# Ledger of designs, part 28: designed miniproteins, single chains, continued (4)

Each design is a single chain, and the fold is of that chain. pLDDT is the mean over its residues in the fold that is shown.

## One batch from the design tools (miniprotein)

Design m12950
Fold by ESMFold2-Fast:
Structure m12950 (fold): chain A 79 residues (1-79)
Amino acid sequence: SAEEELLKRIREEAERALELVREYAEKGTPEDVANAQGLVARMEQMLAYVERNHPEATELIEELRRRLEEMRRLLEQAK
């Protein structure tokens, strides 16, 4: 269904966002940190969407939470 395709896209975008945040955190410039913060904000929005509209997608929600926590941890270590 279209909703299953959307959830798959959210999972893929989350994985890509984590990779980008790792890259930005390694570079550690103020500009890179700002870009990483933008990705964290988008991840928070995706998580909130899934929690609200698809609470039964427990595995995806847990996956998004773990990735978001790792993104925040990497960003904290960059400064």
Scores: mean pLDDT 86

Design m12951
Fold by ESMFold2-Fast:
Structure m12951 (fold): chain A 56 residues (1-56)
Amino acid sequence: SKVQELVRRKVQLGFRGIGELTEAYLRGASQEELDALRARYRQEVAELDAQIAAAE
């Protein structure tokens, strides 16, 4: 279903977000850069959540 596809994308986004945040942390990214990465992924998750709600 459309919902199952969007949920799968949300899971994939979560793993990608963890990976990017971890890599940035390990290379010594600033707190501002880390916060910006977190904010970006929160926005992308919110957009997917809205699409999931609309697809039900």
Scores: mean pLDDT 84

Design m12952
Fold by ESMFold2-Fast:
Structure m12952 (fold): chain A 91 residues (1-91)
Amino acid sequence: HMEELRRRLEEAREQAKKISDTAVKKINEHKDNPEEAAKIYREAREKIGELFQELMDEARKLGHDDLIEEARKAYREALKPVEEAFKKILE
């Protein structure tokens, strides 16, 4: 059902934002440790990816291509602050 999948997408966005915010804070705490920052980035990327992967798989089964694109965009939006924080450490 489209309505249920859309609710799950919003829940995934909220959870992804919390993961992203936490990862950015931790990366900033480890500015002098690129290896630890890289580990934090990888873990955040994996967790955020997992949140949207299941939703995208269900949307694909039901033929909701628009919802797949929205989930993909939400994934990128959640990951962007983490990528930017990590990039600043690498200069």
Scores: mean pLDDT 84

Design m12953
Fold by ESMFold2-Fast:
Structure m12953 (fold): chain A 88 residues (1-88)
Amino acid sequence: MEEEIRRIGKELGASEETIEKAIELYETHPNPELLSPEEAVAEAMREVEGVSLVEIAEKLAPLLGIKMPPEDIARELERRRELLEKIE
């Protein structure tokens, strides 16, 4: 998982600080098996670099072959974050 987070972080242009934060978020998550590496990187970029989820989604969508609009991807990322927080 760490290697996958580092790979996605580098593809999205995330800083080393952001990548380390993404790894920390994954390792400290109550349900890490439900958290994708893409979600960990997106949350870390939002927290560390202040990048909007829409901007992250715009870069992530073509990388993963997702055909959803970036706004819908960003909304889904936020919803999944809230859901994962509640199921612990």
Scores: mean pLDDT 73

Design m12954
Fold by ESMFold2-Fast:
Structure m12954 (fold): chain A 90 residues (1-90)
Amino acid sequence: SVEEFAREVLEAVRKVLEEQLSPELTREVMERLEEKLRELVAQGASPQDIADSVQLLLGELQAEHPAITPATVAAMVRAVQDVLDAYKAA
């Protein structure tokens, strides 16, 4: 389901953030992602639409937070892509 996909995306991104960022910044980023994914799921967005929207949001977060390095963004984008690829393979 798209709801299951959104949950897996949130979990994958959380793992990257917990390894690289403070607990406070992880919470802020996760709250923004959870809000965005809730809106997209409610609108009937596809897994691809969700992945694309998350990538855009991660770019916005990088601009707002200097602690979110290009390497951290790349790791998060890869985590989202891995979830999308697994979903398409199932």
Scores: mean pLDDT 86

Design m12955
Fold by ESMFold2-Fast:
Structure m12955 (fold): chain A 68 residues (1-68)
Amino acid sequence: MLSDAQVAAIKAQVDAHVNSLPVSEEAKKTAIEMGHRAIDTAAQAGVDADQALAGALRVAELVAQQES
């Protein structure tokens, strides 16, 4: 199970990545929200930190592109 510190660290990495993307602030907001939901789901499912980060980054990137 992911610790609160691991969840916070992964969320911070997703936020930093999304904020670096050349998309609108609205798209960034939606991508961050969906990425955070993916992390929370992964934490509940017992996924490891590396898999949780990889999955959340993929979700956030796809959402940012679709909202753009």
Scores: mean pLDDT 83

Design m12956
Fold by ESMFold2-Fast:
Structure m12956 (fold): chain A 74 residues (1-74)
Amino acid sequence: DREELIRLLEGIRRLAEEGRVEVAELAAATLRTAAKQAGDEETAARFSRVLDRLAAGDVEGALAAAEEAIAWLR
């Protein structure tokens, strides 16, 4: 469900904005793995972008990537 994925991405953005980067990273990694297991390559790639930015400590880049993913799902 696209609406559920949007809600989860908004949650990841909130965690990152609150400085809970490690929790946001774990959540993004979990969603990326679930998308890959479902065969949803495009969704997995978009979640990988968020994850990569969080892992690099680039919070602003992660927020931008999450917003792009949310816009794509809408």
Scores: mean pLDDT 83

Design m12957
Fold by ESMFold2-Fast:
Structure m12957 (fold): chain A 94 residues (1-94)
Amino acid sequence: SAVQQLLDALLADPASAPFREPETDPEFLELIENPVSLSKIQELVESGKIKTVAEAINLIRKMIADALIYNEEGSERRLAAERLLELVDAFEAS
């Protein structure tokens, strides 16, 4: 599926590493409502709870936006989130 192709492309990029598993930083979890990881998005796609490419992209973009808000400019996690944003934007431009 197109959703699985996008998820596979993101997971293949090293920038996905901080986002593969759920965030465990207590400060992040206190500030960010309904945090999501790539593994959780994969689970929602496999269980049929996410049925469309648009729903998957919305959750991926939320994950990226949360990282861009929380992490300082120039930090490794911020740069990783910016890289994933480029990949998602390129996918939607295709």
Scores: mean pLDDT 85

Design m12958
Fold by ESMFold2-Fast:
Structure m12958 (fold): chain A 100 residues (1-100)
Amino acid sequence: ALQAPIVVVHSATPVKYGEKNTLVDTVSSFSPSEITVRWLENGEEVSDVTVSPVTQNPVTGLSSQVSELEFVPSPDKKYQSEVTSPTLSEPLVVDFDPNA
């Protein structure tokens, strides 16, 4: 069955401005396994991203992937995850909220 991805963006540790952290984008429950995940910093693509292999759940047949971006939180920097999938008519953009 075709399933659109569920996208959750969070930080690895509680956000402290000026302290190095990691943004984690968990993209899950999608089919087919084709997926593209991009990170945007103030609307510009960031290329120094660590992306896991796509993993398929053997019970559900649905796929997941994790993307990580190292960052130093700053009030002048805005981060977004952009996910592209054959199940989406346009890219899904998820904002990172440091206060969530």
Scores: mean pLDDT 84

Design m12959
Fold by ESMFold2-Fast:
Structure m12959 (fold): chain A 66 residues (1-66)
Amino acid sequence: MPSEEELEEIARKVAEETGLPFERALAVVRLYLAGRSLAEIQRATGLSPDALLAALAVAARLLREL
């Protein structure tokens, strides 16, 4: 499981690559790692499906590299 520092690093990269605010990128990463569904993450963050899928793709890639 990534540390809080690693999650913040991942969230910064997600925000940078997708153009999302850092706090939304961090929420996506945390909820994804908590095993929340796509619908739950979308409801919590207010992101469009396209923005959420882009953020999740970046997050999954970065988490795989840990």
Scores: mean pLDDT 82

Design m12960
Fold by ESMFold2-Fast:
Structure m12960 (fold): chain A 88 residues (1-88)
Amino acid sequence: KKRELELKAIGLILRMVGLALEQDNEDVLKLITEIARALSEKNYDEAIKKVDELIEKVRSLPESPVTRQLLADAEALKKIIEELKKLD
């Protein structure tokens, strides 16, 4: 299941990048790219920390369909990263 979780994480990251670009939010985009970098380096603890920072940042933004989807995707990504850490 490790490969399936990695593919799910990539899919979520790509969707979140699209959502961040739609909002023109450079801070959110930067956090998403930092999460992707940490995951590529298998630094799961840093990736989880960056996802938590992203969740807090998104919660501080005005509520919209895009920010609701970003929050849901970030929470799902965190669960996937936690499972990847257990499998490593």
Scores: mean pLDDT 85

Design m12961
Fold by ESMFold2-Fast:
Structure m12961 (fold): chain A 65 residues (1-65)
Amino acid sequence: GNQLEQKAIDKLKELAMSDPEAFEQLKKDVEEGNIDLAIKILKENGGLTEQEARIAVDRLKKLLE
């Protein structure tokens, strides 16, 4: 639901502020289609769950268009 999407977005923003190097690698992995690597960064560096990480990837794809 909307609450999971909001949590994913909030954690994504926190990652961008606290770990800019991991966030830049995340954007590159999404742009290059390396979705499994993007999910790994979100889970290991961002503290997202699997479901939140998939939501964050979909959000990033739309923002990078």
Scores: mean pLDDT 84

Design m12962
Fold by ESMFold2-Fast:
Structure m12962 (fold): chain A 75 residues (1-75)
Amino acid sequence: MTKYVVIAKLKPDATDEDFQKAIDIAKKEGAEEVFVLKDARTVVAVFDTKEKAEKAAKALSKMPAVESVTVVEVK
């Protein structure tokens, strides 16, 4: 079963509101699971399709508080 993981790293000055916005974007784009690694300033979202993951990555990359976004295929 193939999963697609979107890893959004937030800037050092990102607020709790910025983390919540990232979570909301991931969920809106169809994330099955969302994990917040606050100490690492990272939001991890798991998707069942590449299309959903790519849409989420694009939306997250538009956030001013997001430093980087990576999409990883996990088998």
Scores: mean pLDDT 85

Design m12963
Fold by ESMFold2-Fast:
Structure m12963 (fold): chain A 57 residues (1-57)
Amino acid sequence: MVTKEMGENAAKAGAEGSGGAGAAAHELRQMGVLTDEQAVAGARSGEEGARLAAEAA
């Protein structure tokens, strides 16, 4: 159900989101809200989502 255009737009949105997710995860880890493992998992999920969206395009 994904068109090439939808896949490309999803990849762009995911890439923009993963950059912000990494920074936010780092801040939350420094405040003791997230563990190091949770911060890494959050950032990695954003990156993985962007990669899968690009592959679907």
Scores: mean pLDDT 57

Design m12964
Fold by ESMFold2-Fast:
Structure m12964 (fold): chain A 73 residues (1-73)
Amino acid sequence: GGGSGTLSNASADGVAAAGGAAAKESGGPVRVDATTIDGRQGTGVGEDELGGARAGYEAAGGKPASSAKVTGE
């Protein structure tokens, strides 16, 4: 769902910061990996449910999270 709220956005930002710190500690870039098929749809495919657990980590690499395989520092 297309959430729009400062508090909700701040939460995702906080998770991204924490995940980024963890990734940094791992001594490596942040990798955003997503379910290939599910990621193609992204919106409305249960990103909150399916990607919920992963989104917490992916938030470090991608603010929308859930649906991209990208490697970055």
Scores: mean pLDDT 42

Design m12965
Fold by ESMFold2-Fast:
Structure m12965 (fold): chain A 74 residues (1-74)
Amino acid sequence: SLAARVEELVAEARAELGDSTDLARHRAAVAALLRRAKDLFPEEIAAALEKLAAAAEAGAPPEEVRALIEEINA
């Protein structure tokens, strides 16, 4: 299922991060996870996930991230 594949990608990201508290490394891992996950979704959702990945990697402000998440949920 899609949920199982997403959980697998999350587990891979957690294993890669270990006990790291480096926020830049966490942002990069989240961006990589979202980019890998986008291939599991329709094109419209995939495009929104790519925007979210780019925003996460850049450390965008919470309001920008929230707007992108709302775009995905529309």
Scores: mean pLDDT 69

Design m12966
Fold by ESMFold2-Fast:
Structure m12966 (fold): chain A 56 residues (1-56)
Amino acid sequence: SHAARVAGLAAGHEAAKRGLSPEEAARLGYQAAKTVGGDEAEAREAGRLAGEFAAR
């Protein structure tokens, strides 16, 4: 969903600002997507996007 994707990107951006690892960013993105009511597939995708963003 759009909300899960936005939550994932926001988590990735926050993790990058805090100097967190891509793995930590992925966990934050997953949790953020779950918090906004995303299902398992949406949460996993949000985590993947957050991790990729933080890896930059």
Scores: mean pLDDT 79

Design m12967
Fold by ESMFold2-Fast:
Structure m12967 (fold): chain A 79 residues (1-79)
Amino acid sequence: MLREKLKKLEKDPEFQKLKKEAYELLRRYMREVDERIAGLTDPEERRRLVSRAVGVALRVIGELIEGKPEEAIRILEEA
């Protein structure tokens, strides 16, 4: 069911555009997190930021797998 839904969505130009925007926002978010981690000296603060970033990335990937790029974008904008 999910695989068939995603195959149909792959032919939708609007879906492809939103999916591309979601991936670009995810790349930007990951880069900004990496830069923030590099600036942190406290190991506990680094661990908390990494844990939060992984959680956000997994949620974004989950929404993209579900064929919901608009929700993926919303998650990244709230992060």
Scores: mean pLDDT 78

Design m12968
Fold by ESMFold2-Fast:
Structure m12968 (fold): chain A 79 residues (1-79)
Amino acid sequence: MDEILKELGKLGKEAVDATNAGDTKKALEYIEKMEKLLKEKGLYTPEVKEAIKRAREAAEKGDAEALEKAVQEVMHYAA
């Protein structure tokens, strides 16, 4: 579990960093990697799905603060 949360945190940080750099494509690629990892590990609950949707919307808008909050939600529900 700890290794999964660590990888999710790393991917989320990279998505936030990409959003701060204005690289929406890169941010969305990291969010997609988070979603794939969550599905692979059986952690893709309705709550996680909604948090991932909010993360995508934040990244598309270039809102790094909203993306960071959505990543924190994903990690909270996956724990």
Scores: mean pLDDT 85

Design m12969
Fold by ESMFold2-Fast:
Structure m12969 (fold): chain A 83 residues (1-83)
Amino acid sequence: SMAALQALVDEALARARELVAGLTKEQRRELLRKVGLSLPEETDENLTKAVVTAIAVGLLARELGVVTSEGVEKAIRIAEAVE
């Protein structure tokens, strides 16, 4: 159901925020590099939001058992690395 998916997304985002809060700026930057992402403009806010999003994608994909691309697999790996 859409309600169940929304709950999983909200849980993944909340968990990702907790995990990212414990990281240094350089650790956040390194995680983005590992998934092949770069920011058009790097600010502390944009870097944090990008890493939270990447980790949330990894957590959600792992929960759903969806591993259909290298990007998704890399997102799962960075999520596991920070748990």
Scores: mean pLDDT 82

Design m12970
Fold by ESMFold2-Fast:
Structure m12970 (fold): chain A 95 residues (1-95)
Amino acid sequence: SEEVKKAVKETITKARNLLYLAKAAGAPEEFIERLEKVIDELKTAYENNDLDGMKKALEELRKLVPEVAEITGDPELAKEFQETIDKALELIDKE
């Protein structure tokens, strides 16, 4: 649906912004590579209209949220990111 696509696109945008902030904060290379991989998987699923792929990538992205809080030192940013992911997952589950 358009609502799912909009929520996933917003999640991709926020994830890319977090990738930029993590790099600026000097995050470990392993974390950067994991985040980039999940963003690319989510983007590929989004472009292919693959709901199962989007759900899997969003669940993997959600697992990185605690590390985002530690790396950026911004728990509110991490919380907003988790809420964005959770909203996208909820919309997919209603399809």
Scores: mean pLDDT 86

Design m12971
Fold by ESMFold2-Fast:
Structure m12971 (fold): chain A 73 residues (1-73)
Amino acid sequence: MSLSDAAKQALIDMGLSDYADEVQKDVEDGGDTLLAALSAAGKLSHKLYEEGKEALGDKASQTVSQAARKAHS
């Protein structure tokens, strides 16, 4: 299981499925630092989501999204 795959699944679980494909392509295009950040954020997002904490899940989703945006400016 790759970093991109884990991050993509976390985004899908958080309702950001449309964005997940762009993250996957970004991995393949050489965004390694971004992908490490997205993977970490994705894992956190999934963990918080399983706790059923809606507010925390939303924040984790935002963290994943913002990590991706920052790497691309």
Scores: mean pLDDT 58

Design m12972
Fold by ESMFold2-Fast:
Structure m12972 (fold): chain A 110 residues (1-110)
Amino acid sequence: SLEEIKKLMEEIKELVEKFAEKVLSLASQLSNPQKQQLLQQNVDSLRLDVEEAIKLIESGDFSIESQLKLNLLLMVIGATALVLARSLKDEELLKLSEEIAEKIEEITRL
């Protein structure tokens, strides 16, 4: 249902914000400015993709184009979180990326 999709997306948003805060905390401890900038850019993109996914769901547009765009955004959100978690080798980030992936899979099954 649309209400279940909205609920799952709100949960994804909360997990992504916790993930983003942890990534930026770890980035602040790095000595390499280029890596810090890359991590900030990935966090900014991740947050933007979540915002766009929420707006698509709230629009009530059930066109094939909107459904494909939503699916692409969810795929990019999941992939970005997993790649960042693996690159930083942080157990909390890995757990958060798995929880994000599980919520995305729940949406794609509805």
Scores: mean pLDDT 88

Design m12973
Fold by ESMFold2-Fast:
Structure m12973 (fold): chain A 79 residues (1-79)
Amino acid sequence: MEEGERLFEEKRYDEAARKYMTLPADDPRRYFYLGKIAFEQKKYEGALNAYKMALALDPDNEEIKKAYEEFLKEKEKLE
């Protein structure tokens, strides 16, 4: 899904989210990237929910776990 990743890096978040929403509902990458997009947009509740869904679908995925940990650390820093 390099097209969605490119859009995300270019900060074209609505277009990136649209690309990731084309992934199947049971694909953890759908929620993982939607979580990253929400996090960049400062939508912390949306990011939390998306990361939780990604982890529920693929609980042993190291990349998803690292992103979730970084999200929690940054969210805690703001509190």
Scores: mean pLDDT 80

Design m12974
Fold by ESMFold2-Fast:
Structure m12974 (fold): chain A 76 residues (1-76)
Amino acid sequence: KRREEIEKLLEQMERLTREALESDDVALVKAYLESIRELSKQAVELTKDPAEKEEIQRFGDERIEAVERKLAELEA
């Protein structure tokens, strides 16, 4: 049950990250970034296994960094 919930959160994060990276709308990219941060937090909180928790944290951090770089480039 929790594994399925975590998997769905990770799928949502990947989808939102892809949509953010394809967007040129600064306001929309900022909205996606906030959503990705919230989903990442939820996925980490639901994870009980320390090794998987670390993997999920890295997954989230990588996607957040990618969207932050896209946002910085759009605002330049």
Scores: mean pLDDT 84

Design m12975
Fold by ESMFold2-Fast:
Structure m12975 (fold): chain A 80 residues (1-80)
Amino acid sequence: MEERRRDQLAGLDALIEQARRTGNDDLVKALEEAKRRVEERGEFLIGELSRAPGDSDAPLQLRLRFVTEEEARAIEAALA
């Protein structure tokens, strides 16, 4: 869990930095709140960046949800 949390926080930090470089303040705030929830509430972030099938130039869609540590473990068990 600690390793997965570190990976998620590192990913969020990279996305926050990218959003700041593009000047998207709303996205920065959303990502900072996401990071805060992972750090302070023990929630885990589930989701990945995806593109529309068949279009390599399509914009990336970010689909995320927040879950408790118990819910994260249940989801991982169901996927294993």
Scores: mean pLDDT 61

Design m12976
Fold by ESMFold2-Fast:
Structure m12976 (fold): chain A 101 residues (1-101)
Amino acid sequence: AMKPKELKLEFTITSDADAEKARQKAIEAVREAYEKGVEKLELTFTSADGSTLKVTIDFRRGGVSVELTGTDPASQQKLLDVASAVIDEAARIMAERGLGR
């Protein structure tokens, strides 16, 4: 099977149901990317108002970076709630699998 070095995924969140689906799919994407040996995973979440949150997970170095843009605090909080769950899962995988061993 082909082993991608970088993977980029985009999610649109316009409702609480979209947020929950994005959270579940993003967590699954983090697990699958790690198992497939992806070096870098970029997840972009976009709210209906155009606010965006980008999470970059570097499995090769064991790092996570977050970039948030937008002007609506409620949309930003919804994006942060989704991103928080994804970051926690990435950190757990990195710790349990001994990334950088």
Scores: mean pLDDT 78

Design m12977
Fold by ESMFold2-Fast:
Structure m12977 (fold): chain A 65 residues (1-65)
Amino acid sequence: MKNMELLKEEFLERAEELKKIDPEKGQQILDLINSLGDTAIGMYRSELIRTYMKNTVEGALQEGL
C-alpha cells in the first residue's frame, strides 16, 4: 500500500510519457482520468489503468507501466 502513493505519481507520469510517444492514446487516458473528477482521481486512475492493462498486458506486466 505504501507503494501506491508512488504509483499514483507514476500513473500520471506514464500517461504523460505515453502522450509524447502516442499522442492520441496518451491524451485519451489523460482525458479519462481528468473527466472522472478529483474526488477519487487516484483510485479511478488505478482502476482505469488496471482495466486497460488487463486488455493489453500480454507480456507487458513489468515496471514502467
Scores: mean pLDDT 53

Design m12978
Fold by ESMFold2-Fast:
Structure m12978 (fold): chain A 110 residues (1-110)
Amino acid sequence: LLEEGKENAAKYIRDLLVEAGASPEAAQKAAEMIKNAPVPITREQIVQIALEAGAPQEAVDRLKARLDERGKYLQEKIEEVNKRFEKETGLKLSEDYARIVALDEEVKKK
């Protein structure tokens, strides 16, 4: 359900902010705001929420770097799916479909 996805996203951002040097209180406040935010949540909204929650600029900059790194990781997985599909079928997947397949494969690892 959507609620479980929001809770997992909130926990992920909380943990990232603590690792980036934010206080546990600021990280928890940001997580609560993310949990209650309307979907879809943009990268810019996550950054703004962290600042509003009282995270220092240095922690927010590290959060941005981590979100960009995760975006690159997901993009690499999408490219792997596309290359595999192209090699097997000679066709290219749409980016949206490749994203769905990449996410499904990551979920199956758990």
Scores: mean pLDDT 68

Design m12979
Fold by ESMFold2-Fast:
Structure m12979 (fold): chain A 61 residues (1-61)
Amino acid sequence: MPPEAVLTAEVLWVQAAVYLSLGDREGAIAALEEAIRTLETAEEPDEELIAELRAAKAALE
């Protein structure tokens, strides 16, 4: 079973994609920041997923 933090981060990543489709870059960045924070504060952080989310955020900045 994937950790709850991974599922929460994936939901936030989908929310970021929705914000981008609406032209809300700031909302998308905020959602990605929350996803990264959720993973980093997990007892076993998914380092690969964190790297992917950081790359997605960097592409918007």
Scores: mean pLDDT 79

Design m12980
Fold by ESMFold2-Fast:
Structure m12980 (fold): chain A 93 residues (1-93)
Amino acid sequence: KLPEGEHVFDLVGNGVRARLTIKVEGDKTEAHLEILGPADAEQARAVAEKAVRILEKSGKIEKVTVTGTGLSDEARQAIADVFREKGIPVEVV
């Protein structure tokens, strides 16, 4: 379980960089996954899977917001599917 406050993790999945920011406020934990650069579906999936592994150790997640420049519709769907499969509420913007 992460301590209260803001925690930042740098991720790399299949050559794509991302930044995961987790904000813990009491019993509420929210996260933002920012994909740094264009990503295809497999790259986006790999980054999302790495984010999920960190989030699983962070306690109950209220919501994850995912942003990125140059995400295809297939990449967006791949991200949503990874989080949905783990029961984590997700919004891909």
Scores: mean pLDDT 83

Design m12981
Fold by ESMFold2-Fast:
Structure m12981 (fold): chain A 82 residues (1-82)
Amino acid sequence: MNLPAPKELVEEARRLAREAVAAVEAGDYDKARAILEEAVRRTTPNLVGGMALLEAQERGVSEENRKKLSELFFEAAAKVSK
């Protein structure tokens, strides 16, 4: 993530990543998948992935939930890719 992005785009990616991380922690994987798909579609996979990693680190998300978040992120990125 070395490329600068508009602040508004970064804040949107952060907000959606925060919601996705919360959904993973709640065990709502369908909701997390839908949020990640929308986040990737509205922003970029690199921003969403980076923001999700930062949010998971800030919240102290468990290794199991971080692994699940990563799996759901890659599924969403693959599904949204054109």
Scores: mean pLDDT 80

Design m12982
Fold by ESMFold2-Fast:
Structure m12982 (fold): chain A 71 residues (1-71)
Amino acid sequence: AAREAALLAIVRVTNEAMEKASQAKDDDELNAVAGEAERRLEAIPGVKSARVTVRRDADGTPVIEVEVELE
């Protein structure tokens, strides 16, 4: 139950971050989205650590990568 709740919350935060990243028009805004998502993920009970990185692909489309370690 606790692990399942954490995974569901992680999915929600990740989806919200991806939506915000798609709206970001510069790298400063994109990095701010990544930092916010990382803080939100770390606040989820059952999450030991989280890292969110962002980049743009060859077409300029933002790509968000999420790495989470659970307790």
Scores: mean pLDDT 81

Design m12983
Fold by ESMFold2-Fast:
Structure m12983 (fold): chain A 66 residues (1-66)
Amino acid sequence: DGDAVVAETQARLDEIAEKASPEIKKAAERYKTLLQQARDAGATPAAIREAGDQIVEILEEKVKKE
């Protein structure tokens, strides 16, 4: 279920953003919107999960460098 994958990834992004800088928090919100838009455009659950995993990794690395 693509909607479940989006919701799960958005929850992971929220956890990353919880104690992060305002810049990371804003980036997380932007990515949450992009994932929802990709789902609405018909992206497969597998494609959303792959994109979501890459986004989570990118934001986690940015938080580590702050």
Scores: mean pLDDT 81

Design m12984
Fold by ESMFold2-Fast:
Structure m12984 (fold): chain A 77 residues (1-77)
Amino acid sequence: SGAQQQVDQLLAQIQQEKATLQASIAANAGLHGARNVATLQGLQDLEAWIAQQRAQGADPSQILAEAQQRLEEIRFS
């Protein structure tokens, strides 16, 4: 469904943001390190939550809506 494709796109976006943060942490461990580590942890937790919801057969549209809200909170925390 369209919602499943949008969840897949959101997961790809999360994976890209994780990769960028991991690279930044490796390059500048002291500068912005604490904030970058916290954001990375939030993205990892969100990715795990999405995987768990999918495994439980949760509605993709509900997963998408909640995941989008959580991602926003992680980015602007």
Scores: mean pLDDT 85

